# Designs tried in a protein design run: designed miniproteins, single chains, continued (3). Part 99

Each design is a single chain, and the fold is of that chain. pLDDT is the mean over its residues in the fold that is shown.

## One batch from the design tools (miniprotein)

Design m11644
Fold by ESMFold2-Fast:
Structure m11644 (fold): chain A 89 residues (1-89)
Amino acid sequence: SKEEKLREFIAGVVKVLESQPELSEEEIEAIRKRMEETKARSLAEGKSVEETVTRILMTVADTLDELGVPDAVRQRIVAELAKLRAAIL
């Protein structure tokens, strides 16, 4: 289902974030919460899986920037998330 695909995508994103030694558990939880909020809002608006994935990825990028995560770490995360996006879409 749409919900199951998005749940699996968010779980995959969290796993990528947890593999980054530079990110704290608190920072990862903040990103997870914002992803869940973005998912809920997107689904309430009747958006497709593809549109919701795009919005989740934008939320991750924005949150990493707000948290002051170094560019090298952000680029590494973006590369791994691109692989996850390709697997779900």
Scores: mean pLDDT 87

Design m11645
Fold by ESMFold2-Fast:
Structure m11645 (fold): chain A 74 residues (1-74)
Amino acid sequence: MTSVSKEKFEKLKEAIEKSGGKVIEDDSVEGLIIIELPTGYAAFIEKDGKVYGVGLFETLEKAIEAAKEVAKKL
């Protein structure tokens, strides 16, 4: 399966910023990417160049907690 390159990740960050989202990087989970949106916090995990969607959460803390559980199963 196709891995996401560093350049593709940078393009995703630009698209997110243009869409009114803010990228939050959290080192408590390896590969965790959180996007702050007006509707909540979207969580993703990057592993081996592939991005996995965790979900959309009401708070940053809930997003991190859910990502920790998903990361243990990946």
Scores: mean pLDDT 73

Design m11646
Fold by ESMFold2-Fast:
Parts: C-alpha cells; sequence; structure tokens
Structure m11646 (fold): chain A 71 residues (1-71)
C-alpha cells in the first residue's frame, strides 16, 4: 500500500505541474490514473491515505475547471 501511495503522490505532483503549464489534457489523464491507484489504496485498507490523496485530486480538478472557465 505504501508503494501505491507513493506512486499516486508522484502522479498528483506531475498533474499539478502540467496544470501550471496549461497542459489540461495531460493533467486530467494523470488525475484519472491517480484516482485508479487511490481505489487500490482503499482496497488495501489504507483509508486515511486514500482520503488525503482523494482530497488533493479533488482540489486539482476544481483548479482545472476554474482554469478552463477562465480561458
Amino acid sequence: SEELVEEARRLIREARERLKQGDYKAALDLLSRASELIRQVEKAGDLDAAKELREEVNRLLRELGAALDAQ
């Protein structure tokens, strides 16, 4: 589970950088992949880590939506 958490954190970090660069497509793809890993973390029983990661993904999705609306 710790390895899955680390991989999810890496994808979230890369998504944040892509969002800053205006690469919204790449950011969305990375967040989708991170969401799949978060499901695996939940299945492994690491509910606290999964909650934290999901909150970060949701923040980035809100930022992405705001950026698209602001065009």
Scores: mean pLDDT 86

Design m11647
Fold by ESMFold2-Fast:
Structure m11647 (fold): chain A 68 residues (1-68)
Amino acid sequence: MREELQRRIEELFEQASEAFGAGRYDEAIRLLEEARRLLRELGASEETLAEMDGFIATVRAIRDAAAA
């Protein structure tokens, strides 16, 4: 299961990058939130999860700026 979770996380990051590049920010945020949940399940450090939270917040800020 660990390797399967790792691959799923990689897929989610790839999909999030594609969505972000296409201006689909809400989709990118959703994918990043799912990746964060799986990282937590995988035993990621609190520091890694905090970095993910910061990145998600940055994408939200970019979305809001792009919508203005």
Scores: mean pLDDT 84

Design m11648
Fold by ESMFold2-Fast:
Structure m11648 (fold): chain A 61 residues (1-61)
Amino acid sequence: SVADRIAALQAEIDALVGRLLELSREYQRTGDPAVRAQVAALQEEIARKVAELRRLQDELE
């Protein structure tokens, strides 16, 4: 159902946000440009999933 997909997507977003916080702390500690690139890529993925979540919520009965 749409509700099940929304719940799954919320869980995915929560997991990605947790990962982003871990990577951001690592970047602050190391200054590694590879970690910075991973942070940027993860922010883009989160933004796409949030957009999809909003779309699904608009269709939920």
Scores: mean pLDDT 85

Design m11649
Fold by ESMFold2-Fast:
Structure m11649 (fold): chain A 74 residues (1-74)
Amino acid sequence: MLSEEEQLELTAEVLREELLEAGVPEELAERVAEAARAGDEEAVLALANQSETIRQAVLRAIARAAARAAALGH
C-alpha cells in the first residue's frame, strides 16, 4: 500500500525512535535516519559499525518498521 519512498521514510522514522530510546544522541540518530530514508545502506552500516547500540537499534528498527508498514498498508 505504501510507496517505496514512503516505506523508506517509515523505516527512517522508526529507526530514529529506536536510536533515541537506546540513548543515542539526537544528532547521530538523525544522521542514521537520514541515511535510511535515502536508502543508503552503506551509510547506515558505517554508522552501525561505530557503535553496538546503533547496530542493535538498526536491527530492531528494521523488524518494527516492517510490522508498521504492514499494519499501515492494511
Scores: mean pLDDT 76

Design m11650
Fold by ESMFold2-Fast:
Structure m11650 (fold): chain A 77 residues (1-77)
Amino acid sequence: LTPEQQAELDREVRLALALIEVAITKKYGTEQDVIDLAKRLADEGLITPEQAKEIIELAKTEGASVAADRLGDLLVA
């Protein structure tokens, strides 16, 4: 693989793993698990800090499942 192809593959793998983590967190996770996941994904650059803030507020107000659904939507946009 070229360096460009490797970077694209690494990004795709990271995104796929993030989507799996969102699905698991939606089914089995707590509000804090969703908050921690959103912060980590923002740190990794998969979502923006503004998007992470949206997810944190949703987790606190609407619960883990709603926040995890929204996080999944942001990752596939």
Scores: mean pLDDT 85

Design m11651
Fold by ESMFold2-Fast:
Structure m11651 (fold): chain A 74 residues (1-74)
Amino acid sequence: SLLDKVREELKKVVQEAKKIIDEKGPTEALRFASNKLAEIRKKALKENPELQDEITELVREASREVLKIVAEKE
């Protein structure tokens, strides 16, 4: 489903952010994640506006996970 595709894309962003934290630090990881999450959200909402609430919730959860990981590494 579309939501499963969005979940997989968000999971990849979180995993990549973890790598960036280790390689370049939390500031670069936050910049990367912010840009990628915004891109994923914009594309998903444009293609499927009827799933706005579900998409917003998934992006919000991914954002919280990245922030939690960054906070634990500072």
Scores: mean pLDDT 84

Design m11652
Fold by ESMFold2-Fast:
Formats: sequence, C-alpha cells, structure tokens
Structure m11652 (fold): chain A 87 residues (1-87)
Amino acid sequence: LSPELQAEIDLGIAAITAATLKVAIENSGDKLSVEDIEEGRALLEKLRAQVEEIRAKYPELQPSVDAVEALIDEAERLIDKALEKRK
C-alpha cells in the first residue's frame, strides 16, 4: 500500500474504533468496570496521537482528520460522563 492510502485506512479504522467505543460506553457504561472504561480512554488517546501524526504528514487529509478527531472528542466526553457516574 502507498503511505497515503495507508493513512486513509488508518483514519477509517480510528473513526470506526472511536464510534464503536462511544456506542459501547453509551449503552453499557454503567455495566462496564472502571478499569475497562479507563482502558477505553487510553485507546482514544493512542488514536488521537496517530491521527495527529497523519495531520502533520498529509495536510490534504485535513477534513477527514477533523471528522475523526470530532468522533474521538465525543467518545472522550461519554467516557468522562460514565466515570463521573461511578464516583
């Protein structure tokens, strides 16, 4: 695969992962362990770092990067809300 195509694939995987985690936390956040929710946060931070690397290397992918970052931000907000409920 070309590096550019790999970056687009990586953005797609990050988007699906963030959206899936968001749905899982929203539907089952009160049933998941605090440890599992914290691992989800760590995964989102890793995805954010990867997406920021793509932003730096491929400015032409900026709209896709922005869309994926918005999904990560939404998933992070739901994780924070779920953890707040467990206090």
Scores: mean pLDDT 84

Design m11653
Fold by ESMFold2-Fast:
Parts: sequence; C-alpha cells; structure tokens
Structure m11653 (fold): chain A 75 residues (1-75)
Amino acid sequence: AEALWARGREAAAAGDVAAAERAYAEAVRRAVEAGDLDLAERILAEGAVLLAERVLSPEEVAEVRALADARLAAL
C-alpha cells in the first residue's frame, strides 16, 4: 500500500494523472485489505485533494469511510 502511494505521488508530480489515479486507487484497496484504516484514510484524503474523488468507486470510498467511522466510534 505505501509503495503504491509513493508511486501515485511520483506520477502526480510527473503530470501523469492516469497513472496517479490508478496508483492511489490500488493503494487504498491494498490498505483496506491489510486492515490499515489509518493508511487507507490518509491515502484517500491525499487522493481527494490531488485527484477527483471519482478516481475511487463510491463503494470503495464508502467502505474506507465506514471503517474509519467504526474505529472512531470505538474510541
């Protein structure tokens, strides 16, 4: 997940928007699969600022947010 996130940042810096979009989306998916909600939320937040939220499917965005909300509610 972190390696894909770094790849996404490098692609964005190089102006390769399509590669950045794919890397951010895959990084979020891998972070969620690994159970790393903090990493997934950070990647999603950065991707939303640099790229349109539509880079991720509504289901993927909802999944990350639901997991983050569940974690916060447990505090």
Scores: mean pLDDT 66

Design m11654
Fold by ESMFold2-Fast:
Structure m11654 (fold): chain A 75 residues (1-75)
Amino acid sequence: SSFYELARKIAEQARAELARLRAQGAPADVLAEIEAKLAAVEEAIDNRASLEEIQAKIRELGAAIQRGLEAVAAL
């Protein structure tokens, strides 16, 4: 319960970051990668996946967001 609440908050924060990166002109392929990883996290939460699976997907999402930040910084 508490873990899934925290995971949902992380997903909400990632959705807000995706919106900011899109507004800042991040490349379409990078935005698509972040959207796909975020959808995977949201699906895992909705399906009550294990803590381990959700943590792994959050790590992948974080890496994709980092690529987005680096892409915007290079503009």
Scores: mean pLDDT 88

Design m11655
Fold by ESMFold2-Fast:
Structure m11655 (fold): chain A 81 residues (1-81)
Amino acid sequence: SSATEAELEQKIEEALEALRRKLTEQGVSQSVIDSYISEFQRIVDDLRARGVSPKTLLEFLDLVIKGDWEAATKLITEALG
């Protein structure tokens, strides 16, 4: 994989910001947004711990940023076997 740790951390920050913005626009309370952000961070950490490649994780994060949750879910399901 050509992805660096710095690139991955930056993409995670972008995904978290996109999620926060979307939930704020939907009128979700700040405490609930904080809960969702924490849960998303746990999911990313779990995927990394399970050995999902940096390339696949970057593709997953790009799909999350775009709001394509169906494609994001399919990608990680296929990556985990």
Scores: mean pLDDT 82

Design m11656
Fold by ESMFold2-Fast:
Structure m11656 (fold): chain A 114 residues (1-114)
Amino acid sequence: SLREEADRLEARADELVKQADIYEKNGDYLKAAELYHQAGVEYMRAAALYYQAGDTEKAVELFRRAVEIFERAAQLYRKYAEKLSGEEKQRAIQLADDAVRMAEAAREFAEKLS
């Protein structure tokens, strides 16, 4: 069912966040940011499926969770960028900007559904 698929995506996102927390604690900002970004995407997918299943409150909760997680990814991409120069630094900044855009999209969905 849509709800069972949404539950699996939410559980996957939760596990990705736990893994990202470990990498962040160890100072691996790039890997942590990548895992947080993946978690945000899975929360967004779960939120859309909960909404389709008629669970608007759960959808809003997960869109708001995705905002926090994408903002965390953006912060870590920027921390990673501090160690870099030239084209590599610009690519890391672009990844941070992409995460900010994903957070803005998640926020817009949460606001439209609340």
Scores: mean pLDDT 93

Design m11657
Fold by ESMFold2-Fast:
Structure m11657 (fold): chain A 72 residues (1-72)
Amino acid sequence: MELMRRLDELEEEIKRALEEGNWEEAQKLMQEYLEAAAEAAKAGVPLSELEERMIELMKWASKKLLEYKKKE
């Protein structure tokens, strides 16, 4: 499915941007992720699946953000 593939790609890109410390790029990708998730929900993808994906991504991103902020 196009929408699910888009979410997978954005998750990988967000993780890479965060690992590189590129916060501007990560912010743009997070916005695109939310837009893609909204489109997937409109197309009938179960909200539970989208929620689980977002929770896992947010857990990873929060951990990386905290690590980076400690170095400021």
Scores: mean pLDDT 76

Design m11658
Fold by ESMFold2-Fast:
Structure m11658 (fold): chain A 71 residues (1-71)
Amino acid sequence: SAAEREALAAELVERFRAETAAHPDLSREELRRLLARLAAEAYERTGGDEVFVAEITARLAAELAAFEAAR
């Protein structure tokens, strides 16, 4: 459902934020690997929903850009 997809998106964004808060010294390459791991998990947990994976990848990329801009 759309509600289940939004809950998963919120979970993945929160996990990205928690990881960056716990490890503020993560390199750009490590941040990209974290994003890639969360996107891969989104693909597996949704059974290959490519539309959702594209949307969550964009949201995580925005979170990564905001984190880099803040440091």
Scores: mean pLDDT 88

Design m11659
Fold by ESMFold2-Fast:
Parts: sequence; C-alpha cells; structure tokens
Structure m11659 (fold): chain A 81 residues (1-81)
Amino acid sequence: MKEKAIEYLRKAKKLLEKSAPKAAEYLEKAIEALEKGDIIEALKYLREAYIEAIQANAPQEALNLMKQAGEYLTKALEEKL
C-alpha cells in the first residue's frame, strides 16, 4: 500500500520541516524512492530520518507517523513475489 505510506511520510515531513530539517530531507528522499518503486531504498532513508528525528526531540506524533509508514513498507516488502 504505497499510497498510505507516502501519505504518512508527507504528514511526518510537514511536522518535521521546522524542528528537524535533516529528518524532513531524508523523508523527502524516502518518498522519491517510493515513487520509483524502490521500497528497500525508501526504508533506508526512513530509518535515517527516524534517527535524526529522535536526536532532534521531534514530537511523538511525527515519530508515530514514520513508524506506521515503516510498517506498511515492511508488509509490502514481505508480500513481494
């Protein structure tokens, strides 16, 4: 479910643009990877964004959105043929 993952990532990015700009930048790269269908690359950028967000003491709402996006992407990867 690529569309739901992208929605969560966009919401998280908006919350992080001011408080954790580096995390927001990694989330943009994750979204770009998903637009190209590269789930593994998207998960890599999402992990980097999550680490940056934690270090910046980002709001829990943003962290939860990133977690939900990661769960959708992990399920999509597990369901691949």
Scores: mean pLDDT 83

Design m11660
Fold by ESMFold2-Fast:
Structure m11660 (fold): chain A 64 residues (1-64)
Amino acid sequence: MREGLEEISKLGRETKKKVEELYQKADEDQKNRDQLIQEADKLREDSGKKGQELYDKLLEEQEK
């Protein structure tokens, strides 16, 4: 995609869906519940960092 803002928005939306899926799986899988919750939290953090990196690249693209 050429539109960095669209990519950032899509990343955020997809991350939310995956996080919700992980929380649902955690409710069903008692043995791995804590691990699945940690994975969901890490996914949110990683997505936030990725979004910031994409935003920084957009700022660099405007430097001419």
Scores: mean pLDDT 76

Design m11661
Fold by ESMFold2-Fast:
Structure m11661 (fold): chain A 67 residues (1-67)
Amino acid sequence: MDDVISQLEKMTSKLSKDNQKIAQGQIDNAKKNGTPSAYVSAAGGIGHYDPSVQKDADKAKQLAQKI
């Protein structure tokens, strides 16, 4: 799970400052739940704010599901 969190944070760093704040909130919420499905949801939400990171989001989802 720590590697998935790191990947989500790296993906978030590619976003605008405003979207980074929203994405960080989604990551924090996923950490609170601590389940693979919560990380999948966070990756999907972040990818929705910036389509340029959609491929990174899809990869993060697949990695979270394999944990």
Scores: mean pLDDT 76

Design m11662
Fold by ESMFold2-Fast:
Structure m11662 (fold): chain A 63 residues (1-63)
Amino acid sequence: PLAEAMALAQALVDAARAAPLSEEELARRLTDFGRQLAAAGASPGEVRAFVAEVRRAVLAIRG
């Protein structure tokens, strides 16, 4: 459901703020986030857009 996807996105941002994430860990967590969005009924385009936004937020934290 959408709440689970939002929880994954928040956990990813919180993890990135606490310590640098590896590219492998970031990719894994973004994949999980995308799957939860799809499970909540998001279209492929919506999944791509939201995954890209969360990735941008994490990369901004990383520098």
Scores: mean pLDDT 80

Design m11663
Fold by ESMFold2-Fast:
Structure m11663 (fold): chain A 60 residues (1-60)
Amino acid sequence: SAEELLKRAREELEKARSLDEIGEVVTQFRAEAAQRLTPDERDRLMLEIARLAVEKANEL
């Protein structure tokens, strides 16, 4: 579940064309993680998504 969410988040971040779109992806997956994962799994996933979001923002 966490691995599948990370894969989907990575794919959606690759499609993002602006900082606003990156923020929307992060917000979406934070909400999905809160509903589907344990707090520890959510926190680990969100740290990885944050890292990917920063990397994507730097390449815009």
Scores: mean pLDDT 84

Design m11664
Fold by ESMFold2-Fast:
Structure m11664 (fold): chain A 54 residues (1-54)
Amino acid sequence: DEAKKYLELADLLETHIGLRQQLIDKEKLTPGSEEEKNYIKKKIEELRKKSEEA
């Protein structure tokens, strides 16, 4: 089931970004660019859309 794989990947990416953002907010990591953050968010949305189309 490709839909399930896309959802699992999207959820993993969202979790990873959330944890990374928490570390950035605590100044424990160097902040990434807004462009990089927006690109990854766009990829998560694309994966969720693909899961709906499958």
Scores: mean pLDDT 72

Design m11665
Fold by ESMFold2-Fast:
Structure m11665 (fold): chain A 62 residues (1-62)
Amino acid sequence: GPNAEKGLELAKKKLPKEQAERGLAAVERGTGEARRAAGSALAGGAAAGDGEGAVRLAEEAV
């Protein structure tokens, strides 16, 4: 949904390039619910300023 797309854009803007690329790769590997959970985790961590935690949660979701 729209919230997942906004989360990916937020991650690209707020996370360092390496962390953003790792998080996006995790979302791309995920399907259905796993992809949605990974995107949500990445968005939440990016908003909180915890890029490494965001990537870790996204990778664990897929």
Scores: mean pLDDT 74

Design m11666
Fold by ESMFold2-Fast:
Structure m11666 (fold): chain A 96 residues (1-96)
Amino acid sequence: REEQLREELRNEAEAARELAEEIAASASVSASQGTAAALILVSAAWTLDQLGKEEEAEEVRERALRVIRLIDAGDNAGAAEELREAAELIERAAEE
């Protein structure tokens, strides 16, 4: 049960990292990329809540809002960095 949730977090962290690299390389972020970023982070926060990691879940949700704001402002590099930091947090939480 918990191992399945940890595997889910590892997959979500990898997806966030891959999307961050794609966003960083893009001249402009598509609406679908922005939606994907939000969904990955919201899913990860839900999984963190299921593991009892409420503080990490809240931090990931706050980073999701920051990613959306940065994309809306045209700051692709900033959005990619926030996604990378969120992925690292999710990955660490999956191992603990």
Scores: mean pLDDT 81

Design m11667
Fold by ESMFold2-Fast:
Structure m11667 (fold): chain A 82 residues (1-82)
Amino acid sequence: SVRLAILHDLEELIEEAEELGLPEVVEYLKKAREALQNGDLETAIEYLEKALELLKKEPETPEVKELIRDVENIIKALRSLL
């Protein structure tokens, strides 16, 4: 299912953000995952947008740019389900 695929993608993004040492981004991604698990797509999108705002303040490394793109893709996927 699309929701299960997005949950898997979120788990991978949480791991990547942890490896990059971005604890506040990790916190918002985990909150988004919890909201999605509870079927609250609007709250999940809000937390993902907060994670995105924090990522955009980070240095523009290839890893950060990829994480930004991946978060934006999940937001678009979730908005398509509303």
Scores: mean pLDDT 88

Design m11668
Fold by ESMFold2-Fast:
Structure m11668 (fold): chain A 60 residues (1-60)
Amino acid sequence: NAQEEIDKLIEEARKALREGRFDEASRLMKQVEELAKKNGIDVTEKLEELDREGARLALS
């Protein structure tokens, strides 16, 4: 189920951001984007939320 795989990758990306692993989070977000595009799933809002959270954490 592509939706379940995407949700799992999003949670892994959030964990990486919170742990300061920004390079890993970026790679996970790219995997989410590619998998979503291949399966016709819209993740734009979720990826924007992750980008915003990452920017906030990087400036903290």
Scores: mean pLDDT 82

Design m11669
Fold by ESMFold2-Fast:
Structure m11669 (fold): chain A 89 residues (1-89)
Amino acid sequence: SMEEKAKKLKDIAYKLATELGSLARERGDPRLVEAARELMKRIAETDESDVEKLKEAMKQFLDELRQRFADDPEVQALIDKAKAEIDKI
């Protein structure tokens, strides 16, 4: 169902935000906290009745995050994992 797909997309976003927050605490990098907050804001501002719009908003954010952390292999790995999970929906 569309509701189940929206829930799965939000679960992927929450998990990524949690992992970014954990990495931020480990490294003391405030940019990772900011990225986690921005992700959650984009999810909150996207209408969950439009699963394709939610999916596109998430993919766009991941592309932006990839550019911001281009030289960060740990962040790239988190992005790749999130993208793979989104592509299954």
Scores: mean pLDDT 87

Design m11670
Fold by ESMFold2-Fast:
Structure m11670 (fold): chain A 70 residues (1-70)
Amino acid sequence: MNDPKEGDKYYEKGLKAYEEGKYEEAVEYFEKAAAIYRAVGTPEDLKKALEAEINAGIAKLIIAVDKVTK
């Protein structure tokens, strides 16, 4: 069963990883949260999924910049 509370837990883990500079780990958690929220499918959960996807995208950009700049 797709549980929005599980999505919330992964989202919180993503935020903690992001705050600690663990951007690759943050991406994994945000993508897991987004997948759970999309599977639940309510308008509120779809909004949370979009927010998680945006945060994952930001973390991916930071990783990409670090790879280019060394």
Scores: mean pLDDT 82

Design m11671
Fold by ESMFold2-Fast:
Structure m11671 (fold): chain A 81 residues (1-81)
Amino acid sequence: SQEELIKRIGLKEGVFDEDGTVSLEKAKELVRRLAESMGLTDEQIEELLKYVEELAKKNGGRLTLDEFQEVGRKLRELAQK
């Protein structure tokens, strides 16, 4: 499922630290690449990256695995528009 897609790709690329979180910078880089490869518009990519930034603010500039999965869900919703 696409809710798991970004989490699985993040794990495969080794972007998660030992505590199971990913930095905002690495998360934004991975999400941008995935969104571009899925054919999202620049406006949709900006919306998605803003969502990533809002999630990271809750955790001191980092995303948990669960929050990364929520990003995957948002990516799917935007890709279906």
Scores: mean pLDDT 76

Design m11672
Fold by ESMFold2-Fast:
Structure m11672 (fold): chain A 56 residues (1-56)
Amino acid sequence: SRQKIADEIMEKLAEEIDKFIDENKDLPEEVKEKIREEMIKIGPKVEEEVHKKLEE
């Protein structure tokens, strides 16, 4: 369940970010790449925090 919760959070976050990028077609390509890179960096931190909070 911990991994499932982390996965669901990351999936929803990725979907919202992709939607934001798609809706803002005027964003430079380099900015879009930067946003995706930051999302990848956040993923492990979200998983770590979820695991910490749900670890008994």
Scores: mean pLDDT 73

Design m11673
Fold by ESMFold2-Fast:
Structure m11673 (fold): chain A 56 residues (1-56)
Amino acid sequence: LSPLAQRVLELLRRHAGSPPSNAEIARELGVSVGAVSRAERELAAAGLLGLGDVAP
């Protein structure tokens, strides 16, 4: 995973109760929304996307 994908994953895990929007993630990490979308595609390919969105 790219460093950005790892940071996005960590942010989603920290906010499991109230997951931020892609725009909020982009603002928090200082990147574009497009960069967040690319990171999410890497996480999806690795089977890691949605860890914060999946009910226990």
Scores: mean pLDDT 73

Design m11674
Fold by ESMFold2-Fast:
Structure m11674 (fold): chain A 68 residues (1-68)
Amino acid sequence: LSDEELLEAGKKLQASAEKLKEAVGEEIAVRYLVKDVGLSRELARKVVRGELSEEELIEVGRIYVESK
């Protein structure tokens, strides 16, 4: 996968995580990202809060794709 495809995957995961946070709260959204996607708690919190840099979004996108 290209960096552009990984960045897109990371952005999609972040958008989904933000919607999940609105529905069920931050703690449940973080648990989902840790357990089902395989992110660390630190990265999962950044995803839910929308605090990721482009480099972090690419890395998160890679983890997300590999978790499938």
Scores: mean pLDDT 81

Design m11675
Fold by ESMFold2-Fast:
Structure m11675 (fold): chain A 88 residues (1-88)
Amino acid sequence: SLSLDEIIDKVVSLVEDYDSYADKGLITGVVRKLSSLLEGQTSGKIVDALEPYKDSHPKGTKLVLSRLVNELTGEAKKKAEEAYNSLL
């Protein structure tokens, strides 16, 4: 199983490599699979890790946050929604 830090690193790499993906559906599919591994973890930390990327990688950050809104629950979902809505 992947640790929370390993999951965060993989999600951040999807944001950084956004323009390298011809099929953006691959990004959303990977985020969905990684989010399923957050059971029993502090899933809100994944949203915090994306904060620095909002200005440098806005398209990738927006896509990943939109998928996290669909995949996360409770307070982590609300945090992802607030982050997504704060994007320029």
Scores: mean pLDDT 78

Design m11676
Fold by ESMFold2-Fast:
Structure m11676 (fold): chain A 55 residues (1-55)
Amino acid sequence: KDEILDNIAEEVEKETGVSKEEVKKLIKEGKYDEVLSLIKDETLRKLIEDALSKL
């Protein structure tokens, strides 16, 4: 569970420049829509949405 969270946060940071810590905070707060809104690539957004559904 924590490993999936870290992987999601790292991918979002690499693509968006938003810090891994900020992304992890948003996910822990259940703000999945905010995390997804940071991702402009449609394919990556869909992959992250699927990964979040497994948390």
Scores: mean pLDDT 80

Design m11678
Fold by ESMFold2-Fast:
Structure m11678 (fold): chain A 78 residues (1-78)
Amino acid sequence: SKLEEIIKTSKDKEKIAEAYAKLGDEYAKRGDYVKAIEYYDKALELYKEIKADKEKIEEVLKKQIEVSVKLLKDIILK
């Protein structure tokens, strides 16, 4: 995966954070909400570390909330 390659080889923390967020998106699309949340959390940690724009942090937080709601739905409605 190109995203995994970026995480392994990039020295740019912003690119690594973007790659983690995109991995979160891919796992969310596959219905793997636990892994999606894990990767979004890693993206948020890096964005906070580099003091990224609030807008970028809010975008990932919004996705994490959306996936968390889907996970709760799967647990409660099971």
Scores: mean pLDDT 84

Design m11679
Fold by ESMFold2-Fast:
Structure m11679 (fold): chain A 96 residues (1-96)
Amino acid sequence: AEERAREAGEEARRKGEEGGSEASKKAGESAERNARNAGRGGDERGARAAEEGARSAGEAGLSGPDSTSSAAAAISGIGGGIDGALAGGGGIEAGG
């Protein structure tokens, strides 16, 4: 689980750097940090959420400034997804 989350975070970071914008870089770095944290604290569910979040953040970073909100939402969702998965809830609905 941790290894998959780490790989997803690294990929998001690379895509953020390729985007060249400060926002893209920040999104990628944040996604990497959250992915690493998710892999450490969360089981496979947490790692999966981190992987999806990192992918979304990386993709949004490449798209440009208008996609920064999507990247931020994806990054925020990583933390919420972990908490929801560990709590045994039906997923993140109230904003994660």
Scores: mean pLDDT 56

Design m11680
Fold by ESMFold2-Fast:
Structure m11680 (fold): chain A 77 residues (1-77)
Amino acid sequence: SMEEEALKLMEEGHEALSAGDYEKAIELYEKAEEAGKEYPNLKKAAEHEKKAVELDSRGDIEGGRRHALEGQRYREE
């Protein structure tokens, strides 16, 4: 299902982020957002996780943490 595809892409994004590949993580979260577009909470989770990585890569640590927390919240709903 597209929901399972979105969750898989988010997991792959987390793996890329853990490996320090910020560009790949952003790409994967963007794909997860598209795959999850019919699932509002999942789409929002991917959107926030992508934004968190973008902000962290620019040195906005506070903004990155805030969006990462929001993404986790939406994924758990």
Scores: mean pLDDT 82

Design m11681
Fold by ESMFold2-Fast:
Structure m11681 (fold): chain A 56 residues (1-56)
Amino acid sequence: MEELRQRLGELAAEAERLYEEIKKSTDPEKQAQLNEELRRVEDEILRLSDELHAAG
């Protein structure tokens, strides 16, 4: 349970960083790459969040 919360916090921080990078980036190609990474991180958050709910 606690480890899942830690992982979720870390992923949320990564998502925030990616979001900021996307906003700061002026290169559409780089923005596309960052958006792909953000999507994967958000997908991981959803999966772990569901697991945490099921485990709790």
Scores: mean pLDDT 80

